# Designed miniproteins, single chains, continued (3): the designs that were tried, part 35

Each design is a single chain, and the fold is of that chain. pLDDT is the mean over its residues in the fold that is shown.

## One batch from the design tools (miniprotein)

Design m9195
Fold by ESMFold2-Fast:
Parts: structure tokens; sequence; C-alpha cells
Structure m9195 (fold): chain A 76 residues (1-76)
């Protein structure tokens, strides 16, 4: 449903903000929690027939960004 997609996209934006805060605070555990949340949101977004290619690509980019952030924190 369109309403569910809008809610998932909002949750994705919130998870990305929380990831940025975790990175700024050098909180690896919080960043890993957001990576798992973002991965789950990607799966839900991609499962919706109403999701546009742009929204699916945004979810893919969010996962890639979160994976890089977690890797960077592990090396710090």
Amino acid sequence: DEDKLKELMKQLDEAMRELAEAVNNRDLSAAEDQLERIKALKQEIESLPTATEEEKQKADSAVATAEKAVEALKKA
C-alpha cells in the first residue's frame, strides 16, 4: 500500500539520521544496529509493488552507506 511505503521511506530517513549520529559519536554498536534496521527496511521496500525504482535505489544506497560507515568505525 502507498501509505505503508511512505511510512517505510520515513523510517529509512530516520535510520539514516541515527546512523549519522552514531558515526559522529563513534558508536559502533549503534551504527551496527542502524545497519541491520536499514537492511530490514530495504527488504520491506523492495517487497512492495508500489515502490518505485528510485525508492528501491535509495534503499540500496542506504545499505551501502551504512556498511561503509560500520567498516570505517571498526577500523577506528
Scores: mean pLDDT 85

Design m9196
Fold by ESMFold2-Fast:
Structure m9196 (fold): chain A 99 residues (1-99)
Amino acid sequence: MLTLTPAAEAARERALAVEAELKAQGKDEEGARLGLALFLGVPVEALERLAELDKNGEITKEEVQEVYDVAIARLEELGDAELAAVLREQKAEDLELLE
């Protein structure tokens, strides 16, 4: 089903509000990262580590897979099967790009 649960909808709205607030303060990357972390239940430090590894050309399939698996599990817990499916597809594409 394509309908968000109330919990998933509330989590999404909160994440978008935090992202918008930090973007208004000129902290676009920080806002996007924190918003994503809050929505997906991923630690901010994990997203920051992936960004650092990506900038250094050291990003690995294992690190990307771990973050996606946590995010997918979180969305399934929230009952957002549609977003979980989108993340599974995006995970596959991102892992293929790291070949």
Scores: mean pLDDT 69

Design m9197
Fold by ESMFold2-Fast:
Structure m9197 (fold): chain A 87 residues (1-87)
Amino acid sequence: SMDQIRQGLRDLNDVGRDVTKQMVPRMDDVVRDGDRNNWSQDQISQRGGRIIRQRNVQLSRRNSQVVSDHRSRYPDSTYVFSQTRPP
């Protein structure tokens, strides 16, 4: 049972790391585009906020998939993974 919990936590952490790695280059793109187009700090912040929201949706979907996979692997398990924030 503890090994099942540890595996679920590792899978969730892996998703969090992957999503974070993908966000950094996208945020760099926002800064570069802002510089090229003379965007205000407000415009850059709004664009960055949209990218963060899109990535949060992806993180939520991927976390839901990890939970679903875990339930499929361990149908008799009572473990529930709840993630309200990225790891």
Scores: mean pLDDT 70

Design m9198
Fold by ESMFold2-Fast:
Structure m9198 (fold): chain A 59 residues (1-59)
Amino acid sequence: LEEELLELLRRHGGNAVKATEELLAKGYSGDEIRAAARRLLARGLITPQQAETIITGSL
């Protein structure tokens, strides 16, 4: 999930809204998406703003 989230962010030019929408459309749960965003933020691979957008959009 983490690598797929990063690939979607890259494909959409860093657009966290579109990346989150595509993961939800693929059947990932909001809990899985939020957990992946928190791990990516902890690793420094996404910005705090991207993480907040993903978390909010997956509620």
Scores: mean pLDDT 84

Design m9199
Fold by ESMFold2-Fast:
Structure m9199 (fold): chain A 98 residues (1-98)
Amino acid sequence: SMEELKEKAKEAEKFLKEIVEELKDITELPKPEEADLLQKLLAEIFEKLSDELEKKGFDYSDVGKLFKLILAAELAKELLKKGYLSSAKLVAENALSL
């Protein structure tokens, strides 16, 4: 439902804010090799989440901001699991911008 999607987006936003605060002292930019991995992970997570939205009758264009927060949180989570702290921080900061 739309309310479940909104709740997931709120949880995602909270997680992204926690990541920005936890990683605030990380000043290094991601390494070039992390860009290729980031793009691959983004594509894989986007496909999975867009399929889930379509099965629920939503188009990602209709719920764009909510979808972006959820996508960013899942991406940041996978980057953290792999130890890519600078990439995780950038993903979280970009998702929380305006």
Scores: mean pLDDT 81

Design m9200
Fold by ESMFold2-Fast:
Structure m9200 (fold): chain A 62 residues (1-62)
Amino acid sequence: SFEREVERALVTMSAAVLVRTVKTNGGVAGAAKKLGESPATISRRLREEKERAEALGVEVDV
């Protein structure tokens, strides 16, 4: 449905931004330092984004 396609696009963009931040900053620890979060928080957010993306048929690989 249109609603699912819009949700997939938004989830894809959110996941892409998080994944790119992790890659650009040398991994979870680097991203955590840059964002002022704990590494555990960044890891949890990545898993949450992957779960949501999988539910919508979007592939997220870190």
Scores: mean pLDDT 74

Design m9201
Fold by ESMFold2-Fast:
Structure m9201 (fold): chain A 97 residues (1-97)
Amino acid sequence: MEEEFLKILKELDEILEKEGGEAALEKAKELAEKKGDKALHAIYRLLQARLSQGEGSVSPEAREVAALWREALAEAERRGLSAVEALELLYERLEAA
């Protein structure tokens, strides 16, 4: 599972570098919807929040996603969880918010 996830992250990073944020966001959305994977959906939401911030203004939605990610990451670190499991925690927090 983790090896497949790292391959997807590398693919998204390459698209972001070569084709830009819009193309990376569309690919992340496609992968999240197609697989129904919580971690992939969390990546899509994080990327969407980052790209939607525009020129120096942070949207309320982007601030909320960033706060929930910090909480999920802190919980994952305390529990000794992987990066994938941290993203799954973010997805669960986004669904609860």
Scores: mean pLDDT 72

Design m9202
Fold by ESMFold2-Fast:
Structure m9202 (fold): chain A 79 residues (1-79)
Amino acid sequence: SQMREYFKKAKEVAEKSGSKKAAEYLEKARDYAEKGDFRGAVEYAMKAIKAAREAGASDEELDEITTNIQNGLRAAVGN
């Protein structure tokens, strides 16, 4: 699944930044997206980005996480 691949890439960047909490939030965001609950997916994605920033992720790493989340959500709706 393209959606799962994009969330996997986002999680790998979050883990590299040292944020276990961001990785856990990304798993929740993916689970909500798989259920078609895009509101829940976006809420947990925002929490993941915040947790990664708080863990010291660079702006480049945050952009990569955000881009992969956006691509994952688009893939979940079949676009």
Scores: mean pLDDT 86

Design m9203
Fold by ESMFold2-Fast:
Structure m9203 (fold): chain A 68 residues (1-68)
Amino acid sequence: MSRSEQLEEAFLFVAELVNRYLSDKSLSLEEKLKKAIEEVKKWAEENNWPETILEIAIRFVEHEFSAA
């Protein structure tokens, strides 16, 4: 997989993850952010994402939740 394909996959994964957590009304914003970051880290490890892609994905999660 190319770096561009990995970056696109990361953005799509994060977008779906954020949408899923933002639709959940049972969790606080802080709990959603923590769980979302944990899921991103787990997915990155299982799919052997480079550290740079993981860092970008985490920043994207943080940005989306800060705008909520």
Scores: mean pLDDT 78

Design m9204
Fold by ESMFold2-Fast:
Structure m9204 (fold): chain A 97 residues (1-97)
Amino acid sequence: MEEVVFGVRLPASASREEGLARGEELAALFAEMAAERKGARIRVLVVPTSAESVEAGHRVYEAGLAHNPDVTLEAVHERGDEAAALGEEQRAAFLAR
């Protein structure tokens, strides 16, 4: 079964307004991707650097669910530790952002 991983991270230094705006931007991009990948399982991974990054992750998850029922939301460690935990392919994709 095809699995797609979508990472959500905001800088800890981002303002609340910047974080929420980025969350909406990511949600729009993810909705398009989720609509194209209706046959795949999609994992949304959130690095909880701030309350805004968690909110952005939830917003992306909700947008994805509107187009694909097989979407999950997962909170993961800080980028360095998360990248180590994700496995080689997923780590490379996450770090290449």
Scores: mean pLDDT 63

Design m9205
Fold by ESMFold2-Fast:
Structure m9205 (fold): chain A 129 residues (1-129)
Amino acid sequence: MKAAGILVVRATDENLPAVADAIVEGLKRAYERLKKEFGAEFTAVVAIASSGNRELADELAARIEKETGGNVVAVSTRTYEEALNIAEQAEKTLAGALIAREFAGDDPESVRAAVDRLIEKLEELLKKA
């Protein structure tokens, strides 16, 4: 079974490094859990809306991809609307997977909660498949 998570995050430059760390930790946890409990192949798409330092946002998106072992695509956008558009396109591209989408605000706790909801949604879909 293929499972895919879509995460849309809004972050300020100040919180962006901590938000990126929470994304990496959460998506690694999702990968391990879904593989262990369901034998599922997990992939994710992360869209990070940050209107501040574009170079920092792009560097942290690349770091998320690197630290998650190639199972994650991470894109930074200047606007939240652009991030939502990336999420919609990702849902179309991931056709054939069980898909869940979640949203997080500008703090690591919000990201952790969003990943937990994402895992819960994917587990419910996998149980019914």
Scores: mean pLDDT 88

Design m9206
Fold by ESMFold2-Fast:
Structure m9206 (fold): chain A 108 residues (1-108)
Amino acid sequence: DFLDNHPTIKAAVDRMIAALDRMRGLVGDAGEDGRRAYDYAVHAFNYASLGIDYFEKGDYEKAIEYLDKAIEYAERAVEAGRSNPKLKAAAQDILDAIRTIKEEVEKS
């Protein structure tokens, strides 16, 4: 319901979920760097979800705080995955999606 009224955020969430599924599938081939990148991406998704929850509650300051934490973890996921092009691309999709969510909150 909330996401149906925020189609840009819904699309960004769907993009994050798809990218996490791609990263999970790549972990076995990417070894320790893949596991580390995926772990950071999961943390980014969890913080982004908290940011969206606070945005829904009208706490924009807390929403931005958690989205900034999500961006930090997504940047770590991109860096950890940098030696594997598919893993890096999936982590970058998560980072771009969180940035889109933050921009939508800031417009509110």
Scores: mean pLDDT 89

Design m9207
Fold by ESMFold2-Fast:
Structure m9207 (fold): chain A 79 residues (1-79)
Amino acid sequence: SNEDIIKKVLETLKKLSKGDLVENAVSILVGAHELLKLNPDEETRKVVIEILTKLVNDPRLPEPLKRLAAELLEKFKKM
């Protein structure tokens, strides 16, 4: 079910966010983009917003990835 996929992706994102954010940036962004397509609930959105906010605020993040992270963050906030 979509609910099982959302739960699995969210747990993966939580795990990746506890490691090196920059090393895990592409995987975090891919997972966040997939969750966006599944129209997750408010609690799931809050967790993803927290993770993407940490990623956007990491000064080591390359500009192209920072732009993508900021775009995804705004899309989750507007849901």
Scores: mean pLDDT 88

Design m9208
Fold by ESMFold2-Fast:
Structure m9208 (fold): chain A 95 residues (1-95)
Amino acid sequence: MEEKLEKLAEESLREAEKEAEAKGIEITEEARRLMEGLLKLMVDLLLEGKSLEEVREKAEETLKFWKEVLNIEEEDIELAKLAVEIFLEKAEKLL
């Protein structure tokens, strides 16, 4: 399961990057690190036995914290949201 979820996170990141590029959005190194960190958190939570609903809730909580407390730019938050949605859609089909 771990290897499958890690591969799913990598595929989700690549798909989010491809979609952003298609829209003319440049992905900064910071945005990439944020997406990677969030996807890793989601993988770890699923490996701990959390439901997809709990993982979504934790991801949304993390994004809110980044926006409200860390003042991460809205564009980077939207890219991270895209990666979350792609990952959850793929994970739902796998689980």
Scores: mean pLDDT 82

Design m9209
Fold by ESMFold2-Fast:
Structure m9209 (fold): chain A 56 residues (1-56)
Amino acid sequence: SLEEEIEKIKKEIAELAGMDPKRSVDDLGTQAVLKGHTEEVQKLGKRYRELLEKLK
């Protein structure tokens, strides 16, 4: 489902951030960028927003 894809992306960002996926996507994205994963976070963040838009 779309919800499962969204959760998968959030877990991928959490892995890049080295943090618990229960954190907000914004917190996870910020930490992952600080760890040097800027391009990966931008790609995953775009996909995350596209999936959220489809849920509306």
Scores: mean pLDDT 80

Design m9210
Fold by ESMFold2-Fast:
Structure m9210 (fold): chain A 67 residues (1-67)
Amino acid sequence: MKQQLAVQTVNKAIEAAEAGDYKKAAEIIKKGVEELRALGASQEEIDAFVEAVRKSLEFNGLEPPEI
């Protein structure tokens, strides 16, 4: 469940950033972090998720939004 949520959040954030909506991408990431916390994710897991989002955006030639 947590891993599936993280993957879905990353994909949605990439789509928003590709559309040029970095504010929406940041909101999606923030919401994903809140949902992971609610599911009992540790700070280490949350940090890893944020880093994975950053790397995925950079890999696609996009700049990560401020989160």
Scores: mean pLDDT 74

Design m9211
Fold by ESMFold2-Fast:
Structure m9211 (fold): chain A 68 residues (1-68)
Amino acid sequence: SESRRERLLEELREQLLKLGVPQDEVDRYVNGLRTYLEEHPDLSEEQIREAIRNVLEGARGEVLRRRE
């Protein structure tokens, strides 16, 4: 469902912003995941949530380095 995918992408955006990721980087992460989802239209919600978790974990490490 497109509405479900868009909601999950919006949740990722909110979580990245809460982590202090700058807008430009948030757009890069969200667009990267959107492209991945477009390439894999049959992914389940659980698989999409796993992809989101991987993106958030990568972004978290990056933010902690840049905040210094």
Scores: mean pLDDT 80

Design m9212
Fold by ESMFold2-Fast:
Structure m9212 (fold): chain A 109 residues (1-109)
Amino acid sequence: MEEIQRRVDERIARAEREPLSPRELAELVLDIVRLGILGEYEYAKEAAERLLSLTDDPEIRAAAELVIEASRYYEEGKVQLAVSKLTAAALIAIGVLIDEELRERRARR
């Protein structure tokens, strides 16, 4: 957990100075989702709110909003709905990673 929190903080700090690649943004979303699944909902929400201020990528923004919504469901005691929203955020991030991998393979033609 501590190493995941450190990676999230380091990537957000970098994003405040220079734009992250779509791959780095997607990997950041996956680390935030992992923290949420491990019960660190307040930390995940705070990181997702910071991520929204750092990117205009619509897929990454949608994933961050789902993490924030998951934290709200957790506060209401609706853990299954919270996990459902975290799962949706993870699927968006995985989709971004697949798109980036396909673009990289085409560029190596």
Scores: mean pLDDT 83

Design m9213
Fold by ESMFold2-Fast:
Structure m9213 (fold): chain A 64 residues (1-64)
Amino acid sequence: MSPQIQQFRDELEAMVRAGTPMGEIQERASQRFSQLPESDRPQFLRVLGEQMDKRAQEELAREA
């Protein structure tokens, strides 16, 4: 994984653990995506999808 993708993954994991709202995570992802080379975009989308799924699961658990 590129250093930029690894850093972004670590940032997303920290945001998810901190309970950051989905909208703020999406804004951060949008900013990072615009800065990435095209070759890194597929890996970025995989990482984003995984973290967004975790965040959605945490929201459901909190509401239960």
Scores: mean pLDDT 74

Design m9214
Fold by ESMFold2-Fast:
Structure m9214 (fold): chain A 64 residues (1-64)
Amino acid sequence: SFKKKLEELEKYGKKILEEYKKKGKVTTEIIGSIEEALGHVRAGHDVEEVKKILEKKLEELEKA
């Protein structure tokens, strides 16, 4: 269901935020990327596809 998909992505985002907090990385851009990913799921995009896009963005932000 839609609600279950959002909950799964939210759990994933929370885990990623904790990992980046431990690394002392900038969280504002990371939070924004996660919020954008939630927006894509709400718009009907596939959760696994959105996760792949989010992972790429987070990797780029970590290296910037």
Scores: mean pLDDT 74

Design m9215
Fold by ESMFold2-Fast:
Structure m9215 (fold): chain A 77 residues (1-77)
Amino acid sequence: EVKPLTEEQARALVDRAYELVKTGPLTLEQAEAIARELGFTDEKELKLVASQILYAADLIREGKSREEITELLLRDS
């Protein structure tokens, strides 16, 4: 059973995605690493959070702000 993201986890996720997007395209491997850094250890939770990180990276490329992306992730969690 996968827990929804907390506001703190969503903010940390978005901040990490923003920093990595500056260095190049965000990969699935990088997304999984961020999920582990946020404290997710279950493989099912890691996969779901990694997909949310990749979604956040796409929104960053569309020009969405950190606050907008955080709100969207919390709605979709």
Scores: mean pLDDT 76

Design m9216
Fold by ESMFold2-Fast:
Structure m9216 (fold): chain A 74 residues (1-74)
Amino acid sequence: DVLEKLREALERAEEIYRELERELGDAAPEVYEVLLEGAREGLRLAEAGDDEGAIRAAQQAIARAAEIAEAHRA
């Protein structure tokens, strides 16, 4: 259930941010914003019945977040 998983992720957003802050430092705010944007877009699509679109939105957000984290390490 994509919708339920996205709700759980948003509910744990503060917890996720704290982990990112510890691991990524200066990259954490940008990575967190990208992940939140992807989760919100995914939730919107899932609520409209587009589960595949929701999954793609989440995957794209994760890919962008990874690129940002890598750039900050360089």
Scores: mean pLDDT 75

Design m9217
Fold by ESMFold2-Fast:
Structure m9217 (fold): chain A 63 residues (1-63)
Amino acid sequence: SALDELLADLAAELLAQKLKHELPDAEVTVKKKSDTTYEITIKLGDEVKKILLTRQELIDIVQ
């Protein structure tokens, strides 16, 4: 539903803010890869980490 998509987008923003607070020198981006999956990219210096989360996992993490 549109509400589930909105909640996932808000959860993604909250996760990005939390990660930026914990790692202030990191560049954090969240990208929707499909209707049910999101990719979080964390760049810290020359290190790049990518995490793939489902919509439900993303919502669960920020609650």
Scores: mean pLDDT 77

Design m9218
Fold by ESMFold2-Fast:
Structure m9218 (fold): chain A 81 residues (1-81)
Amino acid sequence: MDAQQQALDVWSDARDRAESLLREAGQSDNGVRTFRDTSFSGIHNLAVQGNLDKVQEIIDGLLPLVEEIAKRLKETKEKLK
């Protein structure tokens, strides 16, 4: 129970942070809502159901892809100098 609640709290905080950044970037409320519903709902729903093993598998699969995207964004930023 405690681990599940901690995971949900961390995920909710990360989502709220992402929404704040999207709004700062000029994204509309509809765009922010679409991002929330499409990008995070599936993982959140699995965590609420207590299927933490499935959540871990999905996160483990996504982390390398997110790291690659982050690397490409950093390279793009350097080229803009």
Scores: mean pLDDT 64

Design m9219
Fold by ESMFold2-Fast:
Structure m9219 (fold): chain A 89 residues (1-89)
Amino acid sequence: MKVITLGAPAAEQTFTIGGQTYRALVYHFTAEEAGTYAIVLPQVPASQEHSYVITDAAGNVVASGKSTSNVITADLEAGDYTLGVLTPL
C-alpha cells in the first residue's frame, strides 16, 4: 500500500446535493503507479462522517464512499486524480 498525504485543498466550496448542504474540499494528486493507496486528509475531523469521490483526469468516477476516518483507501491506476470531500453542514 502506498501513502499519499494531501496538502492544502485546491478549492473549498459549498454545494447542495439532494437537498443537503455540504462543504466541499477539492484536492489534486497523482498516483505514479497502479496499486492500493491510503490517502491522508489533513482537513477532515476523524469524528465526522464525510462522503468522498475520486475522479480521473477524464472526469470518470473511479472511487466513492463514506468514511469517518482521516484516511481513504482506494485502488487506483497510474494517473492524475481529483478528490472531492463532502462534509454535511
Scores: mean pLDDT 77

Design m9220
Fold by ESMFold2-Fast:
Structure m9220 (fold): chain A 128 residues (1-128)
Amino acid sequence: SMASIQALVDFAKDAMENPEEVVKLLVEIGKLSEEKAREIVASIIYTYESLPEDASDEEIALAVAKVLVGVEGYPKNSDEELASLIAVISKKYGVPAEELVETLKEWGLIPEEKVEELLEKVNKILEE
């Protein structure tokens, strides 16, 4: 969805502009370890800087999504860590978790059989 694309783009821009604040959100809201939060933020920054200057919002969002899922040579994230990342992005940018997960599925980054379990994990984090 366009809302998911915008949220992922804004997440990348916030990581570039205020990396320590993004680390804090991933630890406090996402309940990630500080080490994992810093690893994710560093991977987002590296990915964003590696994109062409004329990269579209869709290209930026897809690149960020690949970091969150841990594909194409990025450090692998557990299902729990991915759920935490989705929950933080959903809460901070006001995008339903269902739309973020659907976008990841449409891009082939998560298998369809994992969608329901992932959403249950995300909603549990958001209810805390």
Scores: mean pLDDT 88

Design m9221
Fold by ESMFold2-Fast:
Structure m9221 (fold): chain A 68 residues (1-68)
Amino acid sequence: HMEELKKENIEEAIRLAYERGLSDEQIEKLIVNLAKAFGFSFDEIIEAARKVPGYGEKAVKAIEKARE
């Protein structure tokens, strides 16, 4: 339940960032900070990001770029 809640919070944070018009660079920084704060691997964050309606593909691309 806690891991599921954290995942939902990540999805919501990413969605709000895109809705607010943050740049890809800002979203990459947000994702890195979320990974550090929650202790998630990039793979776990990618799975959460795919569930973001309308932004899943963009979010996954940003995470891949942050990993590289």
Scores: mean pLDDT 72

Design m9222
Fold by ESMFold2-Fast:
Structure m9222 (fold): chain A 73 residues (1-73)
Amino acid sequence: MDLELLKKAIEALEEGKKKEAAEHYGKFVGASKEDVEALVKSSDEEWELLKRALQSALEALEKKAAEEAKRKE
């Protein structure tokens, strides 16, 4: 569930859909509606930094999931 929201946020950012990206990211982190609205108003530079941070977080979470799956064998 959480990883899917993160992926959708990254996809929306890649497509330049700031509002959709903010909504998906807000659900992922449990942000308030006010925080999501503030995020939508962020600069392009802030959005690019966020996209890179989310991509790194997704990669780290996927690596952890793969390691946990290996341990459950």
Scores: mean pLDDT 75

Design m9223
Fold by ESMFold2-Fast:
Structure m9223 (fold): chain A 92 residues (1-92)
Amino acid sequence: SFLPRPPVTVTLTDDLAENNGALSRALVAAYSGSPATLYIPKTDNKDLEEELIKLLEEHGIKVEYTGYGTDEKMQQLIDTVKQISKLLDQRT
């Protein structure tokens, strides 16, 4: 049976290696035209939050919120998205 691919939904945690895997799966799904939704933490630094959301939305990923994180954690997520995106662009 020809079933449509299910939407990819991933939640970011305190484990950086686990987050790298989750972000990679979301970006790969979005690049392949599959719906992707990512749950990110909120922070007190709205500029960092907006930067991460903008990066994810530019890659076709929908953003939802879960829990609270630190500014340092948010910056690590931004850096990881930029790194994975660069690697994906080099393969296409």
Scores: mean pLDDT 69

Design m9224
Fold by ESMFold2-Fast:
Structure m9224 (fold): chain A 58 residues (1-58)
Amino acid sequence: GPDEEALTARLAEEMGEERARAGVATLLKSGGDPAAGLRAYDASGGNGSHAGAGALTM
């Protein structure tokens, strides 16, 4: 959905499209919420690899 696509786009800027897609797919398979991940990414300022890692653990 839109939140999944937005999170993938944000993460692709830091780790590349392939890794971003794989990370988001793993999050969804684990029952994670891409909307929560996107909010976590934005709350951290959306910069730095730790922001992307935090989003993927939501």
Scores: mean pLDDT 68

Design m9225
Fold by ESMFold2-Fast:
Structure m9225 (fold): chain A 91 residues (1-91)
Amino acid sequence: SPAREFLVGQARLEIEAAEELIEELEALLPTLSAEEQEEVRKRMEELRRLIEELRRALEEDAPLEELLRLLLELGAFLVLTEAWLLVLKRE
């Protein structure tokens, strides 16, 4: 299905973006307070969980509706985490 091929391509790009964000968060950890480090670790754990769910859906050939749902969930969490990181870097 062309629609499935498109969503699979989008999923791979979104996983890549999420993995890059995890690397940025890991690099930031040594510069942060203990409280900020705890928040970063929680966000990294949630990003890894969402990546694993999306990868599992791809491996199991999940329905298009499920792939779209997981894409939207990971995408939303990426946007919120990136926004939080911008605020953190300015404080």
Scores: mean pLDDT 88

Design m9226
Fold by ESMFold2-Fast:
Structure m9226 (fold): chain A 91 residues (1-91)
Amino acid sequence: AARAAEIAKQVAEAEAKLPEIIEETKENLEKLDKEEILKQIEELPASLSPLIQEYGKRLKEAIENGDIEEMEKIVEELAERLLRERAKAAA
């Protein structure tokens, strides 16, 4: 019981930090630093929402393929989705 509550709190805190990670990822895309971006994606908790994990995986694949347009599109879509979910949680 206590451990489950602690994990839930850590997941919520990690989700709260996702907008910062995405903003930093966008900034790194401008520099084309693939290694730094991949590291940030790997630091995302596995316990995050399936939607967020899906976007993270798509972004990693786009980075590995060198598809800058797809990377930008994925980052924008994920940022918009996270802002929407955060707005719902605050309401």
Scores: mean pLDDT 65

Design m9227
Fold by ESMFold2-Fast:
Structure m9227 (fold): chain A 93 residues (1-93)
Amino acid sequence: SAEETELLRQAARILGQQLLDLAKTADLPDDLKQQLIKAANDLLNASASDVPKSQLLSALSQGQKVLDEAYKVAPKLTKEAQNKVLQEGIAFA
């Protein structure tokens, strides 16, 4: 639905910003920080209203995957951002 898609776009904007903040503040390897920055930019671009839902879902999936890699390297990071995006996607799928 249009409402469901708008919630996914909001989730992409939130996740994108969180990944950017994580890349700037977290104690992570430089290569992983660059992956976070790329995923964040892809999410922020995909959150635009003219972008197809399929591309938006792909960007969300990739963003979650990069966040999982960051969490695996730094286990002290919370999974709250991942779980929020996943729950929003599943609730309306």
Scores: mean pLDDT 76

Design m9228
Fold by ESMFold2-Fast:
Structure m9228 (fold): chain A 69 residues (1-69)
Amino acid sequence: SALEEEARRVADALAAAGPLSEAQRRIAIKELQERFGLSEETARAVVEAAEAGDAEKATAILLEALAAQ
């Protein structure tokens, strides 16, 4: 779906950005919550996986959350 393609692009972009500042991390979490309907806990897990350089894990968490909706 278009939403799943967007999720993959967002996860890849977050992983490519590398370590985020605290302000950037808060913005990323909020945007994931607003765009994909994620809980704060799930959005934080996506950002943490991406910051660790694990784009595949970030994508998997995001897609699993979307499938659960």
Scores: mean pLDDT 83

Design m9229
Fold by ESMFold2-Fast:
Structure m9229 (fold): chain A 67 residues (1-67)
Amino acid sequence: GHHLAERVALEAYVRHGFSPEQARLVAEIIEENPDASPEELKEMLIERGFSEEQAETVARILERLKA
C-alpha cells in the first residue's frame, strides 16, 4: 500500500543517500506496482535511470519490510 511505498522511499533517502526526487520516484513506482516482486522492482528502477546498486538497495528494503 501507500504506507509501504513511503517507508521504502524514506529509508532509501535517510539511510542510503537517495535524493528527494529519487525517493519520490521510488514511492511512485512501488505504488503503481504493488504486486511487483523485488526482482521486478529492481528492473523497473533500472529502466527509470537508477543504478543497479540503487535498484538492489530498494529491492532489499522492500523485501525486509514485507517480511
Scores: mean pLDDT 84

